# Designed miniproteins, single chains, continued (5): the designs that were tried, part 54

Each design is a single chain, and the fold is of that chain. pLDDT is the mean over its residues in the fold that is shown.

## One batch from the design tools (miniprotein)

Design m17869
Fold by ESMFold2-Fast:
Structure m17869 (fold): chain A 70 residues (1-70)
Amino acid sequence: SEMEKLMEEFKKIAEEIKELAKKNNDEASLEVVEIWEKQAELAYKLKDLDTLKAGVEQLKEFLKELKERI
């Protein structure tokens, strides 16, 4: 399903951000991603496709900004 693909993509990007944050001792970024993971899980349970899509795009932008800062 589209929801399952979006959740899988979200988890993959979140994992990449967490690895980058750990390498740079960036605890603030780890905490933010954990909050967004909880929001994505809730969107998945509620079958809120638009919120989950927005979450994936937000995570992509955050990863881009992290790479630009470091």
Scores: mean pLDDT 85

Design m17870
Fold by ESMFold2-Fast:
Structure m17870 (fold): chain A 66 residues (1-66)
Amino acid sequence: GAAARERLLAHAQALVDGLVAQYRSQGIEATGELRIEGNRLTATVRAGDRVLEVSTDIDEAVAALG
């Protein structure tokens, strides 16, 4: 349902924000982005010369939340 999707998006945002804050606290320039393309959620964190990216199917991730 919509509530489970909102919870998934909020959780993903919190994880991205936390990782960005951790890199910035070490003096590393970092940015985070959540992208939704159809039913796919992609989380990207850029820190210095590194790129970390995770992609998931929203319906499958929502189903995994119970």
Scores: mean pLDDT 82

Design m17871
Fold by ESMFold2-Fast:
Structure m17871 (fold): chain A 71 residues (1-71)
Amino acid sequence: DALEQVTEAGERQLAEDPDDWRVYLSLAGVLRRMGAREKAEEYLRRAARLAGVSVSTARRRVDEGERRAAG
């Protein structure tokens, strides 16, 4: 299960630094690509709260990362 594998890997990184908003942002991007939109939105909101930015700003960061990866 790719979704389970992604969340497990992210949880391992978060176990080392639970406040690492970058990990939540990365998970949101991967989950969006996998079609898990609702779970991606949840992680995106958590990343935004931890980083002290708006959800729209966090979403923009994910979109920019995906565009660079797609090039």
Scores: mean pLDDT 74

Design m17872
Fold by ESMFold2-Fast:
Structure m17872 (fold): chain A 63 residues (1-63)
Amino acid sequence: DKLKEDEIKALEYYLENGEIPEDFKLSGALRERLKTLSKEQAEKVLELVKNDDYYGLRKLLES
């Protein structure tokens, strides 16, 4: 699933560099969410996406 792969890569880049990658096809909503996430929250999102844990992801986004 290309979108999931792009999301994982974007989150890894954000954790490493502290900014959103230009090369990834991110939705405007996802891009804005990444800007508001702390490093700790971004690491948790990456873990949840890798594990297909979308219920946990939704709970995190409600914070």
Scores: mean pLDDT 65

Design m17873
Fold by ESMFold2-Fast:
Structure m17873 (fold): chain A 67 residues (1-67)
Amino acid sequence: DYEEEERKKLELALKRESGKLKEILENLLAGKVTEEQIDYLAEEHKVEKKKVIDYLKSIFPDIKIEK
């Protein structure tokens, strides 16, 4: 329960930034994300795409990357 609060805090913080991030987070919560969304997230946050994918899999083990 409490461990998941950390994830929710990140979601709230990202939702403040942009509507695009909000949509991406909704997909992540559903256990999916598109490679296109990962690219956009990486560019928006100025992080390597590989690092984003690794981080997402680390905190969302059931995440599915769709085309």
Scores: mean pLDDT 71

Design m17874
Fold by ESMFold2-Fast:
Structure m17874 (fold): chain A 74 residues (1-74)
Amino acid sequence: AAAQRYRDEAVARAKAEGLSPLAISVVDGLIDAYEQSGADEETLRAAAERGVTAARNAQKLIDESQKQADELAK
């Protein structure tokens, strides 16, 4: 299926970049939402690209949140 193929490609790219499983789950969630809405192949491809970008941004937020948690634990 097209959605599964774009998901697999996006997840593989995110893993290659060293993103955490939590950040990678953003890719799955975004593609699932678009697939369930009946999006066409072009939209699913765009969603996969957006998913990788969102996963990178999520990783930044996860890292910053961990720093804040560590500060509060002092």
Scores: mean pLDDT 78

Design m17875
Fold by ESMFold2-Fast:
Structure m17875 (fold): chain A 103 residues (1-103)
Amino acid sequence: SMKEEQIKKVREKKEELLKWYKENKDLSEEEKKEFELELEILEKVALIAIEAGHPSVAQMDDETQEKAVEAVKETLRKAAEEGFESAKEKLKAIEEELAKEKA
């Protein structure tokens, strides 16, 4: 299906960018892990938008946006549990921002 082709392209682009950064950037191990985490988040959000039938992330409806936010939080939670302190700080910032939106 067209969705399967879009998903394949998202994954191929993620792998291409990850390889390029690892080979061509003088990054610390922590910076490399932050970059890998950001690509994982971007992939998950893009796949959620594609599976919901949205032509781009920017055109996601409220329900799809909520699903994407939950996937981002789950990804950050797992990274934090594995000892990546930056992911814990990012998760806290997202939850604090969401709490302000409801207040």
Scores: mean pLDDT 76

Design m17876
Fold by ESMFold2-Fast:
Structure m17876 (fold): chain A 69 residues (1-69)
Amino acid sequence: SEVVKRVALHELQKIFSKEQAEFIVELAEKLARGEISEEELRKKLREIFSEEQAEYALKVARSLAKALK
């Protein structure tokens, strides 16, 4: 749904840049499609963000992925 992606982008942009928020949404879409595991998602987020930011991004991405199914 376009609406749930737009809401997620808006919420993520409160603490992430637009580019970072778009990247997190893209990973959530891949998770929803089964193209990436939750373990791979966690690893990718931890590679580029602080532990606290990665944890928050993971929570948002999991919620978005469930909403996209």
Scores: mean pLDDT 85

Design m17877
Fold by ESMFold2-Fast:
Structure m17877 (fold): chain A 69 residues (1-69)
Amino acid sequence: MEKLEEARRLLEEALELVNKIKDIFAEASATVYVMKAIVALTLPMSPEEKLREAREALKKVKEIYEEEK
């Protein structure tokens, strides 16, 4: 339960960063990573795997956001 809650919080943080990206192509790229992780959260996989997917999505969104600065 805790790991799934952490995964959701990480995805919420990623979505907040996506909303701050002003370039439409960078925003679209970041959104794809977040959507991939959200889909992973709906699949029958372990909480550990879901948390890993959420962490990877946030990492990618942060990389994209920093490149746009």
Scores: mean pLDDT 80

Design m17878
Fold by ESMFold2-Fast:
Structure m17878 (fold): chain A 82 residues (1-82)
Amino acid sequence: DKKRREALIKRAQELYKRAEELLEEAKKKGASEELIVRARAVRAQALTLKDNIEEGKISDEVAEELLEEIEKELEELEKELE
């Protein structure tokens, strides 16, 4: 489904941007090295997932599962920063 694929790509792009914003805020607030490393890892995971979805390397079902995992980790990091 083209619409589903486009929605998954958009979601991965939003998670990547959200992770970049978190990383910049973490650096600005002088967050721990551990938090910064985790934020960088989440950003890298979101970018890799976006590329894999765009290249058709993974199924929509797998993409959705991985997006949920990244979103959960990002929510946990955002809570730790605030």
Scores: mean pLDDT 86

Design m17879
Fold by ESMFold2-Fast:
Structure m17879 (fold): chain A 81 residues (1-81)
Amino acid sequence: SKEELLKKAENVLKTLQDELNLPEEVREKIFEIIKKLIESKTKEEAEKYIKEMRELMDENNVSDGAKNVALAMAEEILKEL
């Protein structure tokens, strides 16, 4: 369900904050993008949100480890849609 995908995303992002030094403000912004990703109606719309998430992480100097985990999560969500 969409609620289960949101809970999975929240848990992954919290782990990235606690263990890979993802800043809380960036975590919150990524979570808002993930909400939009889950509500997307087309693959093209979903890909735009994944791009927005990548750009946000790059602009905030998020580590490659945290970026890779967050992007893998977004791709898993996209497959469930």
Scores: mean pLDDT 85

Design m17880
Fold by ESMFold2-Fast:
Structure m17880 (fold): chain A 111 residues (1-111)
Amino acid sequence: MLQELVDRVRANPDLTVVLLGEPELTAEVYEELRRLGVRLEFDEEAARAASLTGLLLRLAYTLDGEPHVAAAQLVVDAALSREEGLARVRAAMDAMAAATGATVELVELEG
């Protein structure tokens, strides 16, 4: 399931995914995310400060039969309008949900 999330993120090259905190991922998934250029930040405040567009996703998924929740921050290309950026984020959310069966929620950051 997480592998399908990785594949879907790869299909959206204009998006940078930032994982917040230390999600319970296997070393194999961490290496794959790094290879795809996904930014891994363990300092949530630093990750938020680095985002040009403060959009957070909450991902509810199952790994090895155990329920997990991870937060991912999407950074959209500054050349895109807000409308185009939001459309791409929604498309990515729909793709992630379809691929993983996870519940994906957009959390809008104020400021």
Scores: mean pLDDT 50

Design m17881
Fold by ESMFold2-Fast:
Structure m17881 (fold): chain A 98 residues (1-98)
Amino acid sequence: MEKLREMGDTALVEASIPASAAAGATVTVSGTVRAAAGSTVEVYVDGVLVATGTVGEDGSFSVSFTAPTTAGNHTVTVTATTPAGIFVGKVTATLTVS
C-alpha cells in the first residue's frame, strides 16, 4: 500500500454491471481501471469465470458474457489484474435473471 501512495496513482476499478437480464441473453460489462494498460479483466458469475477482457490505453474495458439460464439473483464479480499479475481490485453486483 505505501509504494502505490508514493506514485500519486490510486489503483481503482469501476464497472457498470446491468441489474437485470433475460435468461441466456448477452450481458455487457463496461468500466474503467486506473492501472496499467493491458491489465486483465475477469468476469465471474456465482464464482465461475465466464469471460475475460483487456484494459485499453484509456483505462476502459468492455466484456460480454452469456447470462445464466437459471432465473433469480446471481452475483457478478469483476476483477482487474496487471500484466505483472498484481491484483488491482474488484467490483461486485447482483444480476437478476428472468
Scores: mean pLDDT 76

Design m17882
Fold by ESMFold2-Fast:
Structure m17882 (fold): chain A 100 residues (1-100)
Amino acid sequence: MEKVEEAIKYIEDRLVRAYLLAVEAGASEEELARMVELINETGKRIREIYEKLKKGEISEEEALKKLIEVMKETARRARELGLEILAQAAEEAVRYLEEL
């Protein structure tokens, strides 16, 4: 559980930093809104994984694999939406999780 909690904290920090970097880079209000929507959807999926882990429905290894899948999907969707900063942050999170 502790390893998954550290992974989630890392992901959340990276997603928040991506949003702040996009603001500093002068991203449009529309682009920032799309970014927030995708970040919120990602956060919901992460919370669902963590709840299953807390209930003993999945193992820590299964939770980490599911987090990697969520971040890969977030990266793909971010690229399709032209959210390059978010896509890079999600891809960095995937690399971090795969090395845990």
Scores: mean pLDDT 88

Design m17883
Fold by ESMFold2-Fast:
Structure m17883 (fold): chain A 60 residues (1-60)
Amino acid sequence: SSMEQQRLDAISAALKAVKDTTFQAMDAYEQGDDEKANELLQQATQQFQQILQQQLQQSQ
């Protein structure tokens, strides 16, 4: 259904954002910028938590 496709597209985009932020954190860590790496990891964690909250809402 179109609603299912829109849901999958939204989830895919959100997961890609988490992945991209995580890769940026890894790059910062490799460059020795621990402060930046920690900030980016915190952002990725928050993004992932938002995805989980949206999935719980979808149970309705």
Scores: mean pLDDT 80

Design m17884
Fold by ESMFold2-Fast:
Structure m17884 (fold): chain A 92 residues (1-92)
Amino acid sequence: MDRERAEALVRFFEAAALAPLRYANGEPLEWVELDEEGRLRRVVLPPTEENLKKLIERAREEAERFNAEASERELELVEELAAEVEARRAAA
């Protein structure tokens, strides 16, 4: 994952975590996403139940994608480490 997308995801999850508190206080909901040109874009939404649900749902979808990708990379790393351990055992 490139640095721009990683930064966008971090800011996105931070915004999602604060969204229920902002909604309860009647404050505008803040959103950060990567636009079509790959730059970070701030979006401010009215503190409505519809907008809160939309932010939470999008946060779940992105978390599921991120976790799936992270799990695949973690498995690849474990397989690489297992191969190295087996090579060391064969050398002994």
Scores: mean pLDDT 68

Design m17885
Fold by ESMFold2-Fast:
Structure m17885 (fold): chain A 88 residues (1-88)
Amino acid sequence: MSVEEAIKKLKELYEKSKSTLAKNAVKASLEAIRHAEEGNFLEAEVYLGIARINLGVAKLIGDEEATKISQEAIDLAEQAIRRLREEA
């Protein structure tokens, strides 16, 4: 999956999600990719951490929609950041 495809899918996840936790995880995932595109991989990891916190909260409260979307968002961001590291 390309970085552009990951960003597109994340924007679609943001728009279709009704959960604040899921939207926060997607937004953090998009910010992680943005920082990675700028070569700022430390800040990218911070934003992935924020996305993972939202996933953890969703799991803790039993929000299945937020858990699914947050996991999908993190997976997309991790794949995009990995590609950006390979291109650097």
Scores: mean pLDDT 87

Design m17886
Fold by ESMFold2-Fast:
Structure m17886 (fold): chain A 94 residues (1-94)
Amino acid sequence: SAKREKAIELLRKLIARVQAIRDATGLREVASLLGQLQRLLKEVEENPETTIEEVIKGLEALKKLAEEHITDEAVREEVLKLIEETIEELKKLG
């Protein structure tokens, strides 16, 4: 599915951007979020039945986790912005 391929592309782009923040900051909470995003990508790649709605729900859960656990305000705001932008792009596919 072209929509599924685009969703995977958007997740990979998000992962790359969060990876850059982790590399710049060294924050354990960002590394943890990166691991969770990589797990979500793997679930989407391994399960062809995964819907765009399920990917959005997964990202909304990770957004909440980031909001609760990233204590650095500037890093938290940037991470939340990247997740929200990815959710909005995914909504345009559905």
Scores: mean pLDDT 89

Design m17887
Fold by ESMFold2-Fast:
Structure m17887 (fold): chain A 81 residues (1-81)
Amino acid sequence: SSEELRLQIDIAEALLKALEKEAEENNASPEIMELIRKGREYIRKAREYYEKGDLEKAREYLVKAMGLLTEAERKFREMKA
């Protein structure tokens, strides 16, 4: 649903902010920073398409963003281990 997609985008934006803060505070690698940067760009695109009513493209960019943020989280955890 449109409401469910909005909630998923809100969650992705919250995850992005948390990852950006952790990355800054812990001097994350350039590789992790690049994944976060690309994730941020795709979240912006997901929000823009959602606001334009293009729910299909909004979902596509959200999936791409979440993949990047999940990979960033994984690499960040490996860095701390």
Scores: mean pLDDT 87

Design m17888
Fold by ESMFold2-Fast:
Structure m17888 (fold): chain A 73 residues (1-73)
Amino acid sequence: SAFEAAFEAGQAAYAAGDYRGAVEHYAEALRLDPANEEARENLLRALAALAEAEPDSVAGIGARGMLEGVTLP
């Protein structure tokens, strides 16, 4: 399924340290199934990892902003 492909791509990106890719793939998974708690939890984890890995980048600052005041897709 499209959800399964996006979720697995997110897991692969996260495992590779590609937190930008992980955020994008998990966000797509959550867009496809907005009630999916596992996708939501993995998106939040990827956002936290991105904010920690890139605290001074636009992407990392955006991830922190999402965690602090966020509406998830």
Scores: mean pLDDT 83

Design m17889
Fold by ESMFold2-Fast:
Structure m17889 (fold): chain A 91 residues (1-91)
Amino acid sequence: MESLLKGELSDEDLEWLRAQLERAIAALPEGSRRRAEALDNLGELHFRMGDYEAAARAFEEALREYERAGASPETLARLRQRVEAARAAAE
């Protein structure tokens, strides 16, 4: 899946963004919606980088955090679909 941002960021920029997201996730409380959103963003970044196994793990963690935060069934279904897409791409 192509993204307009994928071709505009260098590998160094992508690694920097990954590190920033990982630090933000570590600072956010477990079960928070903000932590779930940060994990979803980390998964999206890994997916764009072609790191599909890491993307799947990040989306799975985002799904767990969203469940703890009481997210809607629609949000949970979206995250499950993203996990499946990342796992399929990793094969």
Scores: mean pLDDT 79

Design m17890
Fold by ESMFold2-Fast:
Structure m17890 (fold): chain A 66 residues (1-66)
Amino acid sequence: MSDATKAAGETLLEVAEKYGVSAESARKAADILAEQGLDSEATALKVIALRGDEAVARFVETAKKM
């Protein structure tokens, strides 16, 4: 697993634990990733957020297994 993918997963998990699993939390995590220079991961999370809360929840489950 790349360090970038790990950082994206960890950032989303941290935001979701504090604010709940939602499209808004995925957007907040994406903004944090963009500030770190992880623009591709940030864009991916924004796309997942556009697909709704269920898509974000599925990605959170994937991040927990990484």
Scores: mean pLDDT 77

Design m17891
Fold by ESMFold2-Fast:
Parts: sequence; C-alpha cells; structure tokens
Structure m17891 (fold): chain A 83 residues (1-83)
Amino acid sequence: DEELKKEKENKKEAEEKGLLNALAAELLRLGEVYFKQGKYEEALKAYEEAKKIYEELGIDDGVELAEKNIAKVYKKQGKLEKA
C-alpha cells in the first residue's frame, strides 16, 4: 500500500540523513588529521566535502565550522584571498 511505502521511505530518509551527518563529522576529523600532516590539498578536499554535506542537511553550525577550517588551511598556505 502507498502509506506503508511512504513510511519506509521516510524511515530510510531519516537514517540516510543521520549517516550523512556522521560522514560530515568524520570528514572534518580526517581534514584535521591531513592538516596536521601538512597535506593541505587533502585537508581542503575533506573540509569542502563536509561543508557540502552540512549545507545539504541545513546545519549552519557545521557549515561555519568547515569554512573556518578551510580558511585556516589557506592562511597556512599564504593564500587567504582565495578562501
């Protein structure tokens, strides 16, 4: 029935959003690890992917945190104007 299908879709969507939020948090942590290792290109990629996920989920605090970390990488590289 259409109602049971809608309930299953809503449950899957909630679980998928939870997994995306967890993935974004892991990407921020991974980016920090790369940053500490001087792997700035890998750090930027991880932070930008986390930002994209937070934007899709509407988590403004996560977006701001990712942007702050991206700016930190560019500052370390002397490329702040390109952040």
Scores: mean pLDDT 80

Design m17892
Fold by ESMFold2-Fast:
Structure m17892 (fold): chain A 62 residues (1-62)
Amino acid sequence: MYKELEERAIEVIERYGEKEGLSEEEIEQGKQRIRGAVKRAQENPELEPLLLEEIEELEKLA
C-alpha cells in the first residue's frame, strides 16, 4: 500500500515540477518530503487521509 502511494506521489511531483519549471534540486526536495510524509503515515495511520488528499490535489495540478 504505502510503497504504491509513494511511487504515485513521486511521479506526480516529477510531472508537476516539470510543468512549473522547478529545478532538479526542488523536485528532489519534494520527493524527500513525500518519503517523509509516507513514513509518518506508516507510523500514524490517522495522517493517511491527509497524505491521500495532498496527492490527489497535486494530480489535479499536474
Scores: mean pLDDT 77

Design m17893
Fold by ESMFold2-Fast:
Structure m17893 (fold): chain A 108 residues (1-108)
Amino acid sequence: SFRAEALKELGLLMWEAAQRRLGVKPVSLEEVQAFLDAQAPAAAAYIEANPEEVIAALQEQLAKAEAAPEGREVRLAVYEALLAIARGAPEEEVRALLERARAAVEAL
């Protein structure tokens, strides 16, 4: 599904952000790809079954992300993309938010 694919792409961006911040590679690209291949479909199914619960939780995390100055742009971009995915936003809107998240990660 598109939701699962979008979650996988966002997960890879989060892994890249962690690598850039830490300067280490605690988990290989192959291992994180395997993890996301297994978990993203399950996460998508959970969102489809529990959209209101997921949206409320993501809104709370977005508010918390605003409180921490370091890496704020990346965290805000990631949570905005997750929220759009959870809300079932149009694919073009989700893709635009993923591109914004990628730009924020590349700026690290």
Scores: mean pLDDT 79

Design m17894
Fold by ESMFold2-Fast:
Structure m17894 (fold): chain A 76 residues (1-76)
Amino acid sequence: KEEIELLKKILEKLGIKKSDEEIKKMNNEDLLDLILKKSGLTEEELRDASNEKGVKVRLEVEQVIQEAAKEYEAKK
């Protein structure tokens, strides 16, 4: 489905390769865990609006999501 394809593009842009079956089994918490592993941040650091490194990682993830969404829309 549409959501799985978008999620796959997001993960690929973050340098994470997962099969369609693995992506189907992932929830938002699994996504957060992968982002934390990739960035080397704790969940608190990522969520802290005053933590410059956490803000930077969140902006990078938001940019990746936006780019993946654009590529997905272009495919439609």
Scores: mean pLDDT 68

Design m17895
Fold by ESMFold2-Fast:
Structure m17895 (fold): chain A 62 residues (1-62)
Amino acid sequence: SARRASRDAYRDALKAGFSPRSARLIGRGAGLQAQGDVDRGRRLFARAFELDGRPDLAEVAR
């Protein structure tokens, strides 16, 4: 489900060392992708990676 995908992605992002702000964006992006909104999900991932200083990951998420 979208809720589970969002929660799991948020938890995993925190474990991977992302900030809480970036982890929330990653969680929301995963939830949107699970609902079929792949494009918006990708944009949220890109923003999260940029905020966390990982521009290489942001580029592949776009």
Scores: mean pLDDT 81

Design m17896
Fold by ESMFold2-Fast:
Structure m17896 (fold): chain A 71 residues (1-71)
Amino acid sequence: MEAGEGGIREGERLAAEGDNDGAAAAYLSGAHEALKQGDYEGARRAAERAIEVSTNPALRAAARQLAEIAE
């Protein structure tokens, strides 16, 4: 979980500011970082949050692929 915390926290902040695409990108960054650290649970959770927040089809597709890899 800690490996992806920065991305998740930044994503929450951006979502509160109304920046859905920025929030999705931050969650994706957190998911990727968690995967690099071997935190598959954290990576999947961050990717799921990116899917929920994302209004951009490309970001949603990237998040779905990361969730698949983290499975």
Scores: mean pLDDT 77

Design m17897
Fold by ESMFold2-Fast:
Structure m17897 (fold): chain A 74 residues (1-74)
Amino acid sequence: SAAAEAARAGALAGAAAGLDGRGTAEVGFKSLKESGATGMEANEGGRAAFETVLRETGAAPEVAQDGMVRGLAS
């Protein structure tokens, strides 16, 4: 979906910039929020961002969750 692609692209950009798991998640979830996705599209995008953060940074899930909250709040 467009939401999943936006979320994944944001997370990849954060990782490429050398951000840690928290910062990478913040960028990914901010991209998801900016996509305007709702319901199942938002859920799919959120999962894609979270999995990308864990894969690209090796961060623990709780670190990625902190970044998720910050990204959605921005």
Scores: mean pLDDT 79

Design m17898
Fold by ESMFold2-Fast:
Structure m17898 (fold): chain A 70 residues (1-70)
Amino acid sequence: SAMREEKIRRMLELLREGIITRDLEKLKEALKLAMELFPDFTEEKAEEVLKYFEENPEKLREEVLETLAR
């Protein structure tokens, strides 16, 4: 469980940093970890998230910053 919890923390950190800094490579690494950790998070879903980020980077950044402000 400790290893799984650490991977979840790493995934969330990479996702947050990737979205805020618009670093596609960090986002890809986070999505790869998500696929390993969550069996319902398929490669198809990961591709959809990546495409959404590429098409809407500003909106995603705004949503992350708004969540952190809470």
Scores: mean pLDDT 79

Design m17899
Fold by ESMFold2-Fast:
Structure m17899 (fold): chain A 98 residues (1-98)
Amino acid sequence: SEAEQYYNKGLQYYNSFLEKYKAGKNPGKDILKAREQYKKAIELDPNYADAWGGLCESYLIQAITGIEGYEDLAKEACNKALQLDPNNKRAKDAQLTL
């Protein structure tokens, strides 16, 4: 589906973020680009649990830097993902940190 295509683009940006972060490189806007793609996936399919899980995970990355507001956004996205799929691994793992 078109929603799945946007979700997969989000995963590509998220993986780019992780590779750069692990290599000690500046990940730039990769996490923000991942979030944009996940939001587009959700806009096309609001019941896409994996896209909500990705959105939760992307907000959590920003929340752990101490930026106010992102923790609540992460919790909201995680709760949506788990409401749609209680076994969503990304949302379950992220929720343990929130």
Scores: mean pLDDT 85

Design m17900
Fold by ESMFold2-Fast:
Structure m17900 (fold): chain A 100 residues (1-100)
Amino acid sequence: SSDTEALKEELLKEAVERARELIEKGELNAESAAELTREVMERMKKANLSEEEILELMNELMGEIARLAREAGLSDRDIFLVISAMSEEVQRFLQELREE
C-alpha cells in the first residue's frame, strides 16, 4: 500500500541519518554498523514487513552507507569492514526469523 511504501521510505531515511551522524562523529565501525543494522531490522519486523521487504531495504541501506562513507573519505578497508558487519548481522537476523 502507499502507507507501507511511505513507512519504508521513512525507515530508510532515519537509518541513513543515523549512519551519517556516526560518520560525522568518527564512530562508524563494524560494531556500530552491526548495532544499527540490528536496530533497523527489529523496527522493520515490528512494522510487519516481510523477510523479502526487510532484505530489499537492508540491501538499499548498505549501498547508501557505503556511498556516504566513501564520500566522507573512509578507507576501502573501513568501508569493507562496515558493510561486512552489516551483511553478517542481516544473515543472522534472517536465520533467526526462519527458525520461528
Scores: mean pLDDT 86

Design m17901
Fold by ESMFold2-Fast:
Structure m17901 (fold): chain A 85 residues (1-85)
Amino acid sequence: MSLEEKILEVASKYASPEEVEELQKLIDQGDYLGFQLKLLDFYDKLSPEQQSQFLRDLADVLREQYPNNGYYRGLAGIYLQMSQD
């Protein structure tokens, strides 16, 4: 499973079935830029509480998939900080 598919699994907790289908199509097409842009639009529609939880869930995915990568550990830390603001 790709990183994008793991991110979609997290997003599916907050997204409608139709939004999940649109994001999955972008992954299937290899349109990772379109996926990122659609994901940002999706994120902006979430409540502050849902945004906070989504960022924590993303941080968990990065730590789980890339535990030995300093860049992704740093990015996970940033998402956790953003979730607390």
Scores: mean pLDDT 77

Design m17902
Fold by ESMFold2-Fast:
Structure m17902 (fold): chain A 98 residues (1-98)
Amino acid sequence: SMRKEEAERAGREVEEMTRETLSKEPSVSEEDRESMAHRLGVLTEFLVLQGLDIGPLREMARMPFPEMGRGLTELATRVGRLLEEQGVALPTVDEIRA
């Protein structure tokens, strides 16, 4: 579907932006860089599929690493509230593994 293709494209864009931003941080390990880039990419794809604004994720992908970590915690809280307001349940770990 066009929405799925748009979501996948947006997710890849944010993942690449995050990877580029974190590549400039000598204190960030390769493992932490890849983990953070992947998480923001997946979250971006999910939010686009739900029809939610990804502007905060694009802004976060350009933040310095310490600010990105804090922003990710704040965004997780905000996204949780937005999903709850829209009646969308986050999948459990068991549902992701099924």
Scores: mean pLDDT 68

Design m17903
Fold by ESMFold2-Fast:
Structure m17903 (fold): chain A 86 residues (1-86)
Amino acid sequence: AAQAAELNAQGKAVLAADPSALDEAIALYEQAIVLDPRYAEAWYNLGLAYERQGDTKGARSLYLRAAELAEEQGDEELAKRARELA
């Protein structure tokens, strides 16, 4: 959905401007997932944010979900990246 993609882009922009703004980015990615639970890139980006926060176990679960969704959607590049980090 357009709104989910916009929220995901905002989360990425927040971290590009300030790599320490993890709580802000997490909230934006979580909102994107609420609007579109199948948005594989949002799950992947949430995983990256959790990992930077030190939640390695949480990040792995999020990467696995991103990989599963990307595989279902034929996004081979995202699926590969997510599986490498899981």
Scores: mean pLDDT 87

